# Ledger of designs, part 73: designed miniproteins, single chains, continued (5)

Each design is a single chain, and the fold is of that chain. pLDDT is the mean over its residues in the fold that is shown.

## One batch from the design tools (miniprotein)

Design m18525
Fold by ESMFold2-Fast:
Structure m18525 (fold): chain A 79 residues (1-79)
Amino acid sequence: SPPLSDDAKQAAVHAGSALQHLQDGDTQGAIRHLQLAKDHALRAGQTDAAQHLDQAIQHVQQGDTQGAIQHTQQALRSL
């Protein structure tokens, strides 16, 4: 497999942190980490991951924690 860029690695780290915050019910922490993950995914050219991270943010804002978790996991699979 090709090596991940530093931005792709940071996207994965922040997406993983967002999952932990979502599981803990910390919606504000989750949004912050999802935004950071999205920024890094975009810098890495990982557009599919960035789209899933954007969907995860929208689901958190709507109170849909399960949808947010699913989209965050999909983003991690796309990185």
Scores: mean pLDDT 88

Design m18526
Fold by ESMFold2-Fast:
Structure m18526 (fold): chain A 90 residues (1-90)
Amino acid sequence: SDLLKNLSEEEIELIRELADEAGLSEEDKERLLLHASRLPGPLSRRRIRQLIAVYLYMVKDLSLAEVGKRLGVSPATVSRLIREAMLEAA
């Protein structure tokens, strides 16, 4: 779509793949893609995982443990991903 013009096809596929693994609905994926399209530069797998962690924690109000379960990582790793995402935004 026109709203995703700043994302490569590879980035869109990667975001959808990682969001599917995290159990996100199609509506949640669309919201995440729109947010990602507004970010500068190419998005790495690590950056996309940070965005998914922040989305699940801040928007969906899930605990660190539930986010960790969805991403296949420890709650400590989720906390680190969220902290890294916040530092990147500052």
Scores: mean pLDDT 81

Design m18527
Fold by ESMFold2-Fast:
Structure m18527 (fold): chain A 86 residues (1-86)
Amino acid sequence: SLLEKAREAYEKGDFEKAVNYLTQAISEGKYEEAARLAEEMAEKYRDVDPEKAASFYQIVADAYYKLGKEEEAKKWREKALELKRS
């Protein structure tokens, strides 16, 4: 699955592929699963690469936006912005 490919790319340190597979999973309607996996990846990057963590938080926000959960999406977008300012 795209989510398995995203996890494999992440485990191999391939940030670009992980982002691309997560974005594809969202385009295929796998919003909740993609958000959950992106959050996991963001937490792992937060202390080592805050800019990459922010990118994953933005993916979480995009997934919640697609779910129609605008307040949750806004919360995750704010987390991404805060991390970029830190």
Scores: mean pLDDT 86

Design m18528
Fold by ESMFold2-Fast:
Structure m18528 (fold): chain A 55 residues (1-55)
Amino acid sequence: HMSEEEKRRLLLEKTGEVLRKYAQERAANPASPEVQAELDRKFEEELEKIVKEIE
């Protein structure tokens, strides 16, 4: 059973995992750090939208 508390935990994990994964990719990618930062923001916003919708 997926309780509301468990859902929130999974959402946090998913969000954190994506953010951390993106951060690592950005660090590994030496090209256009500013563009990567912009993509990071956009990606985070899209992820938040999904997270809220799942809630």
Scores: mean pLDDT 69

Design m18529
Fold by ESMFold2-Fast:
Structure m18529 (fold): chain A 70 residues (1-70)
Amino acid sequence: GKEVGEEGARLGGGDIASSGAASTGFYNAGLKQGKDPELAGFGATLGSMIAGGDYATKEQAAVGAELALK
């Protein structure tokens, strides 16, 4: 979960700490929606890459999570 999001952030060139938070939030949101942990992890990577850009914030991480869980 979290490590997968951190790797996604490295590929996106984002902040690792912010991407870790985004990955955790995304993973928990995915589980809450009944997604498989593996699928939640994949979505966490995508969400953290989106959030891990220049404007990585908790809010942007949430938007990335919504898009990937869609």
Scores: mean pLDDT 54

Design m18530
Fold by ESMFold2-Fast:
Formats: sequence, structure tokens, C-alpha cells
Structure m18530 (fold): chain A 57 residues (1-57)
Amino acid sequence: RGTLVDAAGLTHAEVAERLGVSPATVRRVELSKIRLSEELEQRYRLLLGAIDRVLEV
């Protein structure tokens, strides 16, 4: 579904570690069960950009 996990091939645990949340929280966000706080949403977007840059290099 164009999630960070799908896009980057990362596990929920790896995304959670980078965002500073639990893997269960990442899973719930990706299933659209909860919304991210403003701070977590910004971190998620930064993480997407950083991963895209690293994979491109």
C-alpha cells in the first residue's frame, strides 16, 4: 500500500526504531487505524526521503 515498509523493504521493527516508537504503533499507522502526531508524521516523511536518497546512492 505504498507504506514505508513496502517502499523501502524495511520491517516494522526497523521503521519503529528510526521513528522512536513501538513496532505495533508503526503497524497500526500503516493499517490506518490511528493517525500520527504532527511530530511523528514529519519524522516519517523525513525517513522516507532519507531512505530514498540512501537507496539511490
Scores: mean pLDDT 62

Design m18531
Fold by ESMFold2-Fast:
Structure m18531 (fold): chain A 94 residues (1-94)
Amino acid sequence: SMKEELEKKKEEIKKLIKETFEKLIKIKGTLTEKEKKTLEEIEKAFKGEASKENQEAVEEGIETILKEIEEAGLSIEELRKKIEEAFKRIEEEL
């Protein structure tokens, strides 16, 4: 069950990353070339299509995010809500 729980948490983080990029695109209207390339490499890594180096870097990043969330005493759902609220505030100030 622990392995299945970890895999579910990784999938939730992948979804959160995608949703965050979608919100950034809406606010900025466009991505920079660097941001676009970063998103493309992350998406490739999520599909297992990235280079070994990039795949390992993305997987390590997801694991680091999970550890930081757990250390902060937050759930992924609570983090998602905080990010959504932050983006709403940014949109209201623009």
Scores: mean pLDDT 75

Design m18532
Fold by ESMFold2-Fast:
Structure m18532 (fold): chain A 120 residues (1-120)
Amino acid sequence: SLEEIIELAKETTKKFLEAFKKGKIEEAREIILEGKEKIRKLAEEAGKPKLGEIVVGMLELLGQTAVEGKEKGLSFEEIIEKMIEALRKHTEEAKEKYPELAEEIERIEKAVIETLEEFK
């Protein structure tokens, strides 16, 4: 269901940030990989595989932004701000391509961004 996808995206984001903040980089990577697999499965079961790929893209951006920010010597707070920026751009592009999924995309985006804001 959509509610299960929202909750899983939120939980994966929270666990990822907790592991990343503690310097547990391999654990953080595994959390993203597991979350992506579970999101794809839930979205396929809900008959919305395109929504699943959009949410998987959100999780991939969190991981990519974290690695890039760490390599550039950014603070944890600066990395969170870059994640929010990347996520907003990703979801705007996704809503333009799939306007029929706009409501679902916005609800998932809101849950993930609210989770990111709690870690600032």
Scores: mean pLDDT 89

Design m18533
Fold by ESMFold2-Fast:
Structure m18533 (fold): chain A 84 residues (1-84)
Amino acid sequence: DENLPKKVYELLEILKTSKDDKEKTKALKELTDILKNSDLPVVIDLVLKNLPIIEKFLESKDEEVVKAAKELLDVLKEKAPEKV
């Protein structure tokens, strides 16, 4: 996908800037789907650079955000086990 790195960047910006738990959950799920369907190093590296932000969501008061963050981290660990 020619626009996949751009989409990943936009989803990561939602995670950094959004105050809406529903929007964060959707962005986390979309990142998980992208990682499951793509082995592009640039996509994996973009998500890895934002690992601290993703891990912060494990402390969320919204259980759906926590669940989505755990699923994203599990997929990221599978794709890059040395970095997670």
Scores: mean pLDDT 82

Design m18534
Fold by ESMFold2-Fast:
Structure m18534 (fold): chain A 65 residues (1-65)
Amino acid sequence: SGEEALKKAKEAVKEGVERGKKEPDPIKATAEALRGIGEGLDIALEAYRAGEITWEQLKEALDTK
C-alpha cells in the first residue's frame, strides 16, 4: 500500500542517518545519510508513479520540515 511505501521510504532515510551517526568521519557520515535519503526518495517516487500515493504525500515525504 501507499502508506507502507511511505513508511519504508522514511525508514530508509532514518537508517542512512543512523549509519551516519555511527561513522566518525564527517564526510563518510554525510555520504551514508545522503545514501539513505536517495533510497527513500526512490521508494516514494516509485509509489507515486504506481498511483499508490498522492502528490501531497510525496511532497510531505520529501519535505523534512
Scores: mean pLDDT 78

Design m18535
Fold by ESMFold2-Fast:
Structure m18535 (fold): chain A 72 residues (1-72)
Amino acid sequence: SMMDRARALQAEIQATLRALVAGELAATDAVVDRLVALARQLLTLQGYSQAQIDAQIAELRATVAEIARRNE
C-alpha cells in the first residue's frame, strides 16, 4: 500500500540520517543522492508541490553538509 511504502521510505531516511549523525556512514555524493531520491519519493507520495519538495531537499542537503562538517 501507499502507507507501507511511505513507512519504508521514512524508516530508510531516518536510519541513514542517524548513521550520518553518528559518523557510522560518510556523506559521499552517492549517499547524499540516495537520501535525496528517497526524500523526493516520500514527499511526492505525501502530495507536496514541486516547489515545496525542492525547498525541503535544499534544507536536507544543508543539514547533511553541516553533519559532515561537524564530523571532520
Scores: mean pLDDT 89

Design m18536
Fold by ESMFold2-Fast:
Structure m18536 (fold): chain A 74 residues (1-74)
Amino acid sequence: GSLDSPQMQVDIKAALVLIGAAVMIIEAEHHPDDPNREELIEKARKYADEAVAASQAGDLEKVNEILEEVKKLM
């Protein structure tokens, strides 16, 4: 099954982080008067970069940590 391997779980969770990061950027772009806009965009970019790195490393613990942080911001 597609979720049976640890690497597949990492890759799917990394993809969810990337989707979450994209949503954060879209929300920030639609609220240009928000004083936290630039901080949210910067944070989203960092989460995206860390998710790609965790996926390449097969780091399930790291991708879970990032995903939980992204969920708290959405």
Scores: mean pLDDT 82

Design m18537
Fold by ESMFold2-Fast:
Structure m18537 (fold): chain A 90 residues (1-90)
Amino acid sequence: SAELERLRELATAVAAAEAAKLLAAGYSAEEVRAGLEAAVAAAEAAGASSPEEVELAAAVRAALPEAIELALAHSLEELEARYREVVAAV
């Protein structure tokens, strides 16, 4: 469960930072949501060779709604700082 919690934190931080970059580039929240959902679907369609890869894809997909809410509520700088903290903790 601790490993799954860390995976969810990482997935959320990555997705939020990417969403914030797209919002900063001038895309709408709807366009960002659709684009990130399409990117996750493309990764899933490319296939997963292990149960861990399936779990990661599921974690990222599950994190997308929260990640977009975070990107709307926080600056790109704040979310990039959070991403660096989470990555450094791995």
Scores: mean pLDDT 77

Design m18538
Fold by ESMFold2-Fast:
Structure m18538 (fold): chain A 99 residues (1-99)
Amino acid sequence: KPLTEEQRKKLIEKLREMYGEDEAGKVLVELHEIYLTEDKLTPEVEARLNELFEKAQKLAEKYRSEGKDEEADRILQDARGLHELYLERKKANEKIEKK
């Protein structure tokens, strides 16, 4: 269901508080923003999601190289959850197209 602009801003503020303002937090917030604002998986939305998942993977690798294994595991866990949601939306979209 569509959120009001005020509801969206409050949710984004809570996500920033939860994930922090570092590079990894910004990627996770942007992933959540796409799910909050985009009703359909268009090719452009899919490209944006895939770019952000790739950024999350690279950031996790960087964190591990710095000895920050807990931080790397957290970003991968959260990104994986969002990726699973993306795959479910993609499957639902394909099922509608085939009917």
Scores: mean pLDDT 73

Design m18539
Fold by ESMFold2-Fast:
Structure m18539 (fold): chain A 72 residues (1-72)
Amino acid sequence: LSDSETALKGAEGALKGAEEALETGSRALAQVSLHGARITLEDAQRGGASEEAIKAAEEAVKVAEEAVRKTG
């Protein structure tokens, strides 16, 4: 997969996990989703992923941070 495709898939997974954490109240899932989102964003920025992929990763981090706040 390209860096952009890897970042988009990572962001999608983290966003989905964060949304599920918000629905179920799972702090553990929220924390795992945030960790995954942050790694995806760092890798996307350093790997030179597309603007769309970086934006998706930033959104995933934002939603995951909100999930951690809401579940803790």
Scores: mean pLDDT 83

Design m18540
Fold by ESMFold2-Fast:
Structure m18540 (fold): chain A 80 residues (1-80)
Amino acid sequence: KVEELEKKIKEAEEKKKAAQKVIDELYKIGLESKKAPEWMVEYAKKNGLDAQGILDKAKKTLEQAEKEKKKAQEELKKLS
């Protein structure tokens, strides 16, 4: 259904937005953990990551979400 593809596109957009926010925050603080917001510190604790590990995971999530969005958009175009 078209509705399922639209939902996948929205979910991918949400993931892209979240990952991009993490990347932007890390660059703003110059990868200095002491200046990191509380949510980023909690994310690191849950995943056992330092600042570089958080950045690498966020970049990977952004790339994956972009690919998922593009694939869903292509499938939607084939239905129209």
Scores: mean pLDDT 71

Design m18541
Fold by ESMFold2-Fast:
Structure m18541 (fold): chain A 102 residues (1-102)
Amino acid sequence: SLEELKKKLSVLMEYNRLLRDILAAIDSKDYETVKKIGERLLKLSEEHGLPEEVKKLAEMAINAKTDEDLEKVRKAVQEYMEKTRAEIDELRKQIESLKEKE
């Protein structure tokens, strides 16, 4: 339904915001903030049935203990941000098409 697509878009936009925020925390080497954002990503994944990749990313962030671990999280975030942007664009097109069908 249109409402379900709008809800999915809202969740993906929140996911994309958390990915941006975790990159900023990694740049600052703020392990505690990286862990907190990881915990929020895990909760978002569990509440909204997001892909398993979100849960895996969250677990990587929560368990990061070294600068090398943070760089692994950064690379995963960059990859998933590109994929998430593509999914957001596709959902926006689907929502617009459904609005025109009235």
Scores: mean pLDDT 83

Design m18542
Fold by ESMFold2-Fast:
Structure m18542 (fold): chain A 98 residues (1-98)
Amino acid sequence: FDEFYEKLKELLGEEATEALLGRVALAELREQGIEAPDAAAARALAAERLAEIKEDPELEKRFLERLIEILEEGLKTEPNPEVQELLEKLIEIAKESL
């Protein structure tokens, strides 16, 4: 996870990396029926989930697989070629980290 995080931070910057990973963590929690009542709760839940993922190699693997799935779905519907290239790069980085 640390190597994956550093690669994303190099490509996107720290703020965009945290936003992306937080959104994926929240999407995973929503699929499990866990919804945040507000933005502050959403941020706290995302941070807690990412901390759990960092400590558990099996959760890290599942998170990376889910991230790849979300990015691949985004790529299929993305009309902007520049964003398509960025999504393809993100998918490659995530796959290298599996």
Scores: mean pLDDT 76

Design m18543
Fold by ESMFold2-Fast:
Order: C-alpha cells, then sequence, then structure tokens
Structure m18543 (fold): chain A 55 residues (1-55)
C-alpha cells in the first residue's frame, strides 16, 4: 500500500538523519566505520522493502 511505503520512507529518513548526528559525535574510527555500514545496510533494506511493497 502507498501509505505503508510512505511511512517506511519517512521513518527510514528520520533514522538516517539521527545516525548522521551520531556520526558527528563519534571520534573512534572503527565505531564510525561500523555506523556508516549500518546506514548503508539500512538504506539497502529500505530499498528492498519499498520494492516488495510496490510489487
Amino acid sequence: AEAQRRALIEETTEEIRRMVQELSAITNPEKKAQKRKEMTDLQLAMSRRVHELAA
């Protein structure tokens, strides 16, 4: 449903925005790399879910 797809995109966008703020506070390069990977994984998961909901 379109409403579910919209909600997923909005929720994911807000999570990513929060993660960007967290990245700016992280000084440990290993933790920073882990957070960047987490963001990438989240974006990929969202893309997959959006595709499934559209199909």
Scores: mean pLDDT 78

Design m18544
Fold by ESMFold2-Fast:
Structure m18544 (fold): chain A 81 residues (1-81)
Amino acid sequence: SEEERLKALGEKLAEAQRELEKRKAALGPEHPLVANAYSRLASVYLELNQLDKAREAAEEALKIKPDNYEAQVILQKINEK
């Protein structure tokens, strides 16, 4: 059901947010693995149709790592909406 899908996405969102904060604390805010955590967060926001938050997270990933393929694809998908 859509309700079960939204619950699963909410759990993925919380996990992505925790992983981002963990990586920022452990590795510093500009580490490539922090860029990967931002792109994962952006992907979950895109699935939730939270386009502004998805764009913001993807842009943060690209500020750290301009060649982050996942973040580039996410921004392309948002711009098509």
Scores: mean pLDDT 88

Design m18545
Fold by ESMFold2-Fast:
Structure m18545 (fold): chain A 97 residues (1-97)
Amino acid sequence: SILKKAQEYIEKLQEVFDKLKAGEITPEQAVEEIKKIVDEFMEYFDVSERWKKRIEAILKKLEEALKNGDFETAERYLEQLQMEIFFVALLKELEEK
């Protein structure tokens, strides 16, 4: 299922953020892991240029929040990123016959 695969990426993003909150990784490591997960998602789903730009804009804001230690703002952008991932996957699911 396309939606099941999207849920796996959403869960991976949450795991990175949970590790960051637990002090297991640095903000810099969290940004790198999140970018890797998002790149894998965009490749797997063949994400359009339009959606790629939206996602990259959210990633930039998330990176800035993490750099500033603003975990509340970072969590909000992570949630927005997870919602965009789910919506892209939902659109791909609806395009399948």
Scores: mean pLDDT 86

Design m18546
Fold by ESMFold2-Fast:
Structure m18546 (fold): chain A 85 residues (1-85)
Amino acid sequence: MEELKKLVEEAKKAYRGAQAIADYADRDPSLTPEQVERIRELADRAKKFYEKAVEAAQKGDITKSRKYVEEARKLVEEASKILES
């Protein structure tokens, strides 16, 4: 129960984080159009994995949910790295 709740909360926070990164990229004049597009692509893919993580958690598949959260985190990390360049 607690582990499932933590996974759902983690997925939700990461989903919000991905959206914030994309929103920030759209407003940053120092980024190239190519960097902005790449960040948006990574954020969109991360959102889809978070949706899958929440669905898996709701079905009680903790292992699958955890894998999807991990995949989403990698994509968000890639997007953040582009912002930090």
Scores: mean pLDDT 79

Design m18547
Fold by ESMFold2-Fast:
Structure m18547 (fold): chain A 69 residues (1-69)
Amino acid sequence: MEAKAEEMAKRGEAGGRAAALAGGGDEQSVQRAAEISRKGSYEGAMAKTEEEAEKANLEGARAAVLGGG
């Protein structure tokens, strides 16, 4: 779970940095953009992971009730 969130965070950071650089941002602006993109990507990935875990639990319970689908 953490590994997937970290991968998404790294990709978000790289994307934010590249976009800020392309826009002509200074080093501080690039760093801030990278940090914001990283945090957003990490939190988004974590939220998706939580929802996936909840869905998996529900699917398992349903399969058990139906005798395994």
Scores: mean pLDDT 70

Design m18548
Fold by ESMFold2-Fast:
Order: structure tokens, then C-alpha cells, then sequence
Structure m18548 (fold): chain A 68 residues (1-68)
């Protein structure tokens, strides 16, 4: 499974739709700080702050695993 597929699957487990997960990956791949990513995810996708923080955390964990 590609890293992108793993990220999309994890984001859907966190309650995002497929479209929200794809947009979230665009935000997560941007050169923004974690705090800016959380704010952008909540603002653009209607996520709670808790969901947005979980999304950023999941992204970091999976990306670290892919680079190891």
C-alpha cells in the first residue's frame, strides 16, 4: 500500500470523508507550521480542533514511518 493510501485510510478513520481526506493531505503537505495546519484544517474542512490535531499527529507518525 502506498503512503498516500495509508494516510487517506487513517484520515477516514478519524471521521473525514474521502474528499476531506484528499484536501487535508494537500494542507498537510504544505510548508506550514503544525499550528497553521491545525487552524487551516478546522477552518476549511469544518473539523473540530481535536480532529484537526489528531489529523496532524497521524500525518507526522505515518510520514516518519515511511522515512524510516
Amino acid sequence: MSGRERLLERLKELGLSEEQAERALEILDSPLSDAAKVRRLAEELGLSREQAEAVVRAYREIRAEMQA
Scores: mean pLDDT 80

Design m18549
Fold by ESMFold2-Fast:
Structure m18549 (fold): chain A 70 residues (1-70)
Amino acid sequence: RIEEARKRLEERGVEPKGVTLEQAAISLVLSELIKEGKLTKEDLDWAKKHTNIPDELYEKMKETLDYYEK
């Protein structure tokens, strides 16, 4: 999933500033899981703690979670 998301970003010529392609791919996978209702706030907090997700990326994912939780 993460590797597939990374390849999709590379094929589209996306060069995210301030994050690596891998971190952008993780963000895409997490956003999809949030949309599917498979990721909770606790899961997101766990990922931030263990995967060194940048604060900017974490905030964006948190906003996505808040949007779908409402």
Scores: mean pLDDT 66

Design m18550
Fold by ESMFold2-Fast:
Structure m18550 (fold): chain A 77 residues (1-77)
Amino acid sequence: DNQIRQTGQSQTQQSSRRSPSSAPYTRNAVQGIRDGGHWSDVGDQLVQSMNLGTDAGLDTMRAVSDVGTMRFQYDNS
């Protein structure tokens, strides 16, 4: 609806080359952190990714940790 101004459809078309299993969850988690959303939503995306497989979950965790650390460091500075 009106709240979502950007579409992620282009990224959904081809996920074969990237981490396809974790791609949507990683994207949602990273966007949540960058948008200043709740960490509970990020955690939910991590759990969903891990349910697909350990490798998928770890991939999402790495992305979230990297972005989260960057944001925390910048905000704390």
Scores: mean pLDDT 60

Design m18551
Fold by ESMFold2-Fast:
Structure m18551 (fold): chain A 79 residues (1-79)
Amino acid sequence: MLSEEEAEELLEAFERRAEAYLEYFRNNPEVTKEQIEKVIKEFEEFVETVEPLLSPEHAERLRELYRRFKEEAEKILKE
């Protein structure tokens, strides 16, 4: 199990990376649907891998960050 400090750093890094990808997708309309779907899948696989290493509270926060990322990415896919 990750320490509280390691979990907080991981959640912060995840959020920053998710935001960076969303900004990239919005600013680069030439990005293919397949590329966006690949990033969504990579984030999902990361969450599934890391979730068992986190406390229930940190795991829920990670799932919520992923959910928000996925919803925003799917909105971009529909534009």
Scores: mean pLDDT 85

Design m18552
Fold by ESMFold2-Fast:
Structure m18552 (fold): chain A 67 residues (1-67)
Amino acid sequence: SAEEQQAAAQAGAEAGKLNAEGLLLADPERGSNFEQVSVSGDMTGVTRAVGDEVVGTATTPYGTGVA
């Protein structure tokens, strides 16, 4: 349903934010900080460092969240 698709897109955005926050708190030399992370079902999170900035993204079939 449309409500389920909206909820999934919002969950993706939240997952992206959590991944970015995780990189700020975790050791940046840890391999998992630069790997694609499965966060929930069909959702995947990507965390990366760009220069001195940290970017987290989460992609679902229903949308992409960025943090």
Scores: mean pLDDT 47

Design m18553
Fold by ESMFold2-Fast:
Structure m18553 (fold): chain A 83 residues (1-83)
Amino acid sequence: LEEILEAIETDLEAALELIAERFGEEVAEDLRRAVSSGNPELRRAYLKATVRVLAALLESEEAARRLEEELLAELRPLFEAAA
């Protein structure tokens, strides 16, 4: 986590690559979109806050359950079409 926070200060591309490795490519893509047109200081603050929240959530059982529900929701239409 600290490596990602440091990268946000010095190298945005490296930070997004680390975020993709830790939290997934979709999360990195959403964050890239969110910071594409922002004030640089606000952008860094937003990324740091979001990454800290995501890291905390990934360490909890609740976060794991939410991710499972999200994946099931994406697969549900394909499963229903097969039935």
Scores: mean pLDDT 67

Design m18554
Fold by ESMFold2-Fast:
Structure m18554 (fold): chain A 94 residues (1-94)
Amino acid sequence: MSEEEFERDVLLALAEIAKAITLNTLKRDPSVSEEDRKKVEELFDEAITALENGDYDKAIEALKQLAEHLKKLGYTDSAKIAENLRKKVEELKK
């Protein structure tokens, strides 16, 4: 496989893990609405689908929105993970 294909596969795996951990955490938090949980899930799915399709610009935008939404919910560590994933996608684009 190409180095780019391998790096994309690693980012996909990391995004799937981050999604699973984040959604499980949000399900246990009674302060988080069902609408906010759905929005987080939709943004993860948008980023993952965009990465699978090689649409790095769309993945970057989805991860930006995800980080902002998580920060709004008080999930600063999860927001930082989303921001770090965004930076890695930006590196992959070059």
Scores: mean pLDDT 85

Design m18555
Fold by ESMFold2-Fast:
Structure m18555 (fold): chain A 75 residues (1-75)
Amino acid sequence: FKYKAVVTLKKALSPEQQKELIEKAKSIGAEAKIQNLDDGTTKVVIEAETKEKVEEAIKLVESYAEIKSVEVEEL
C-alpha cells in the first residue's frame, strides 16, 4: 500500500531548505514536493510505500518549521 501526507508549515522555506528536505526525504524512502504559498506558508506533499515512512518524513518536515496542519491518506 502507498501512503500520502499533505503538511502545511507556518513559514516559507528557502530554496536551500527545500532542496535539503527533498534529499533527506529521499534518503528515508519518501518523495517530497514543496510549494511556498502566497500567504507565507509552505505546502509539503509526501509519498511513501508505508505509513511509518510517511510519519518519519513528517517528523523531518517539522524540524524545518512549525506545522499548521497535517493530513495523511492511504492511496
Scores: mean pLDDT 81

Design m18556
Fold by ESMFold2-Fast:
Structure m18556 (fold): chain A 72 residues (1-72)
Amino acid sequence: SLRLVLPQSKEEAIALLEGFIEEARRLGDEALAARAQTLLKQVQAAADTPEALSALFPELVELQRRLQALRA
């Protein structure tokens, strides 16, 4: 089972979101995959600072909660 995780770096956030998009598509939730792709683009475009990364955490948490609900 996936746990709710907060990435420690921009590279970790990118890797987590890439895996998330793949799983959302596998589960048939195209809307959730699209939301995750939007967040991935925001992470990729963001400054490589802790402040920029932390600003993206609320959306990342929401996406993880929705993905976990799909497996229940």
Scores: mean pLDDT 79

Design m18557
Fold by ESMFold2-Fast:
Structure m18557 (fold): chain A 67 residues (1-67)
Amino acid sequence: ISAEEARRAAERALQLAAQLQAAGNFDGLRYIRDQLDQARDLALASGNREAAAILDQTRQQIDQMLA
C-alpha cells in the first residue's frame, strides 16, 4: 500500500465513518477502526511508514467518534 493509496482510503473511511456516526451505527464504526488497524499493520510489514502513519491518524479520529 502506497502513501497515496492510504490517503484515499483514509478519506473514504472518514466519509463513511461520519455517515455511520450520524446513523448511530457504532458497530460499523468499530468495523472500520479494525480494518484501519489491519491496513496499518500491512503497511508497517511492507516498510511503508508514511502510509502506516496516515492510517493510524485516521484510526485515532474514528476512536474519538466512539468516545
Scores: mean pLDDT 83

Design m18558
Fold by ESMFold2-Fast:
Structure m18558 (fold): chain A 55 residues (1-55)
Amino acid sequence: AKAKLIPLDENKAKLTVEDGKAIVTKVDGSKIVLEKGEKILDLNEILSISAEVEV
């Protein structure tokens, strides 16, 4: 997957997924799967971001 994280503020960033999927893991243990598109993330709620690679 191809994903970009663009900082907007010290507490917010825009995640843009151009191809495939990105998985966002939150501090409460929940996961968000983002397919092609963009989403604004609150960095205070995010533990990690990983992109899946399909080959």
Scores: mean pLDDT 74

Design m18559
Fold by ESMFold2-Fast:
Structure m18559 (fold): chain A 76 residues (1-76)
Amino acid sequence: SMKKELEELEEKAKKQLEKAKEIEKTDPVEAKILLLEFYVKQAREYGLLSLNDEELEKKLKENKELIRKNENRPAP
């Protein structure tokens, strides 16, 4: 059922948001990357993005590198 699938997606999103919020306390850049990876993978799984495995990996890698570079992540 579509309603059950949406509820499962919302629960998954909620858990990832809570995890990202905890990571954000120590590493806000990694929190952003975690959420990006989650949403992109879920969007592909539910047919919102027409990306194959190779295209997904390439785009995720490029976006992760861009986020880390643009946020000038300080090393601990």
Scores: mean pLDDT 74

Design m18560
Fold by ESMFold2-Fast:
Structure m18560 (fold): chain A 71 residues (1-71)
Amino acid sequence: VDKEIQEIEDETLKQVRASSDLEKQRQIIQQGVMKIQELMDKNGVPESEKNQILRDFVDRLSAELAELRAR
């Protein structure tokens, strides 16, 4: 599960970096978050671990979006 989550995170960040459209970036992020959430739900990941994984992912996305929007 962890490796699959990491792959979704990395792919989402890559797609966000490749997109110049803010609305498209938001859609990519939403899809990435939903995929991770669904994967965790299917694998019965505990709530505490779900919260930690999503927090780390959101922190990475927030940093990336701030960099892209400042340009």
Scores: mean pLDDT 77

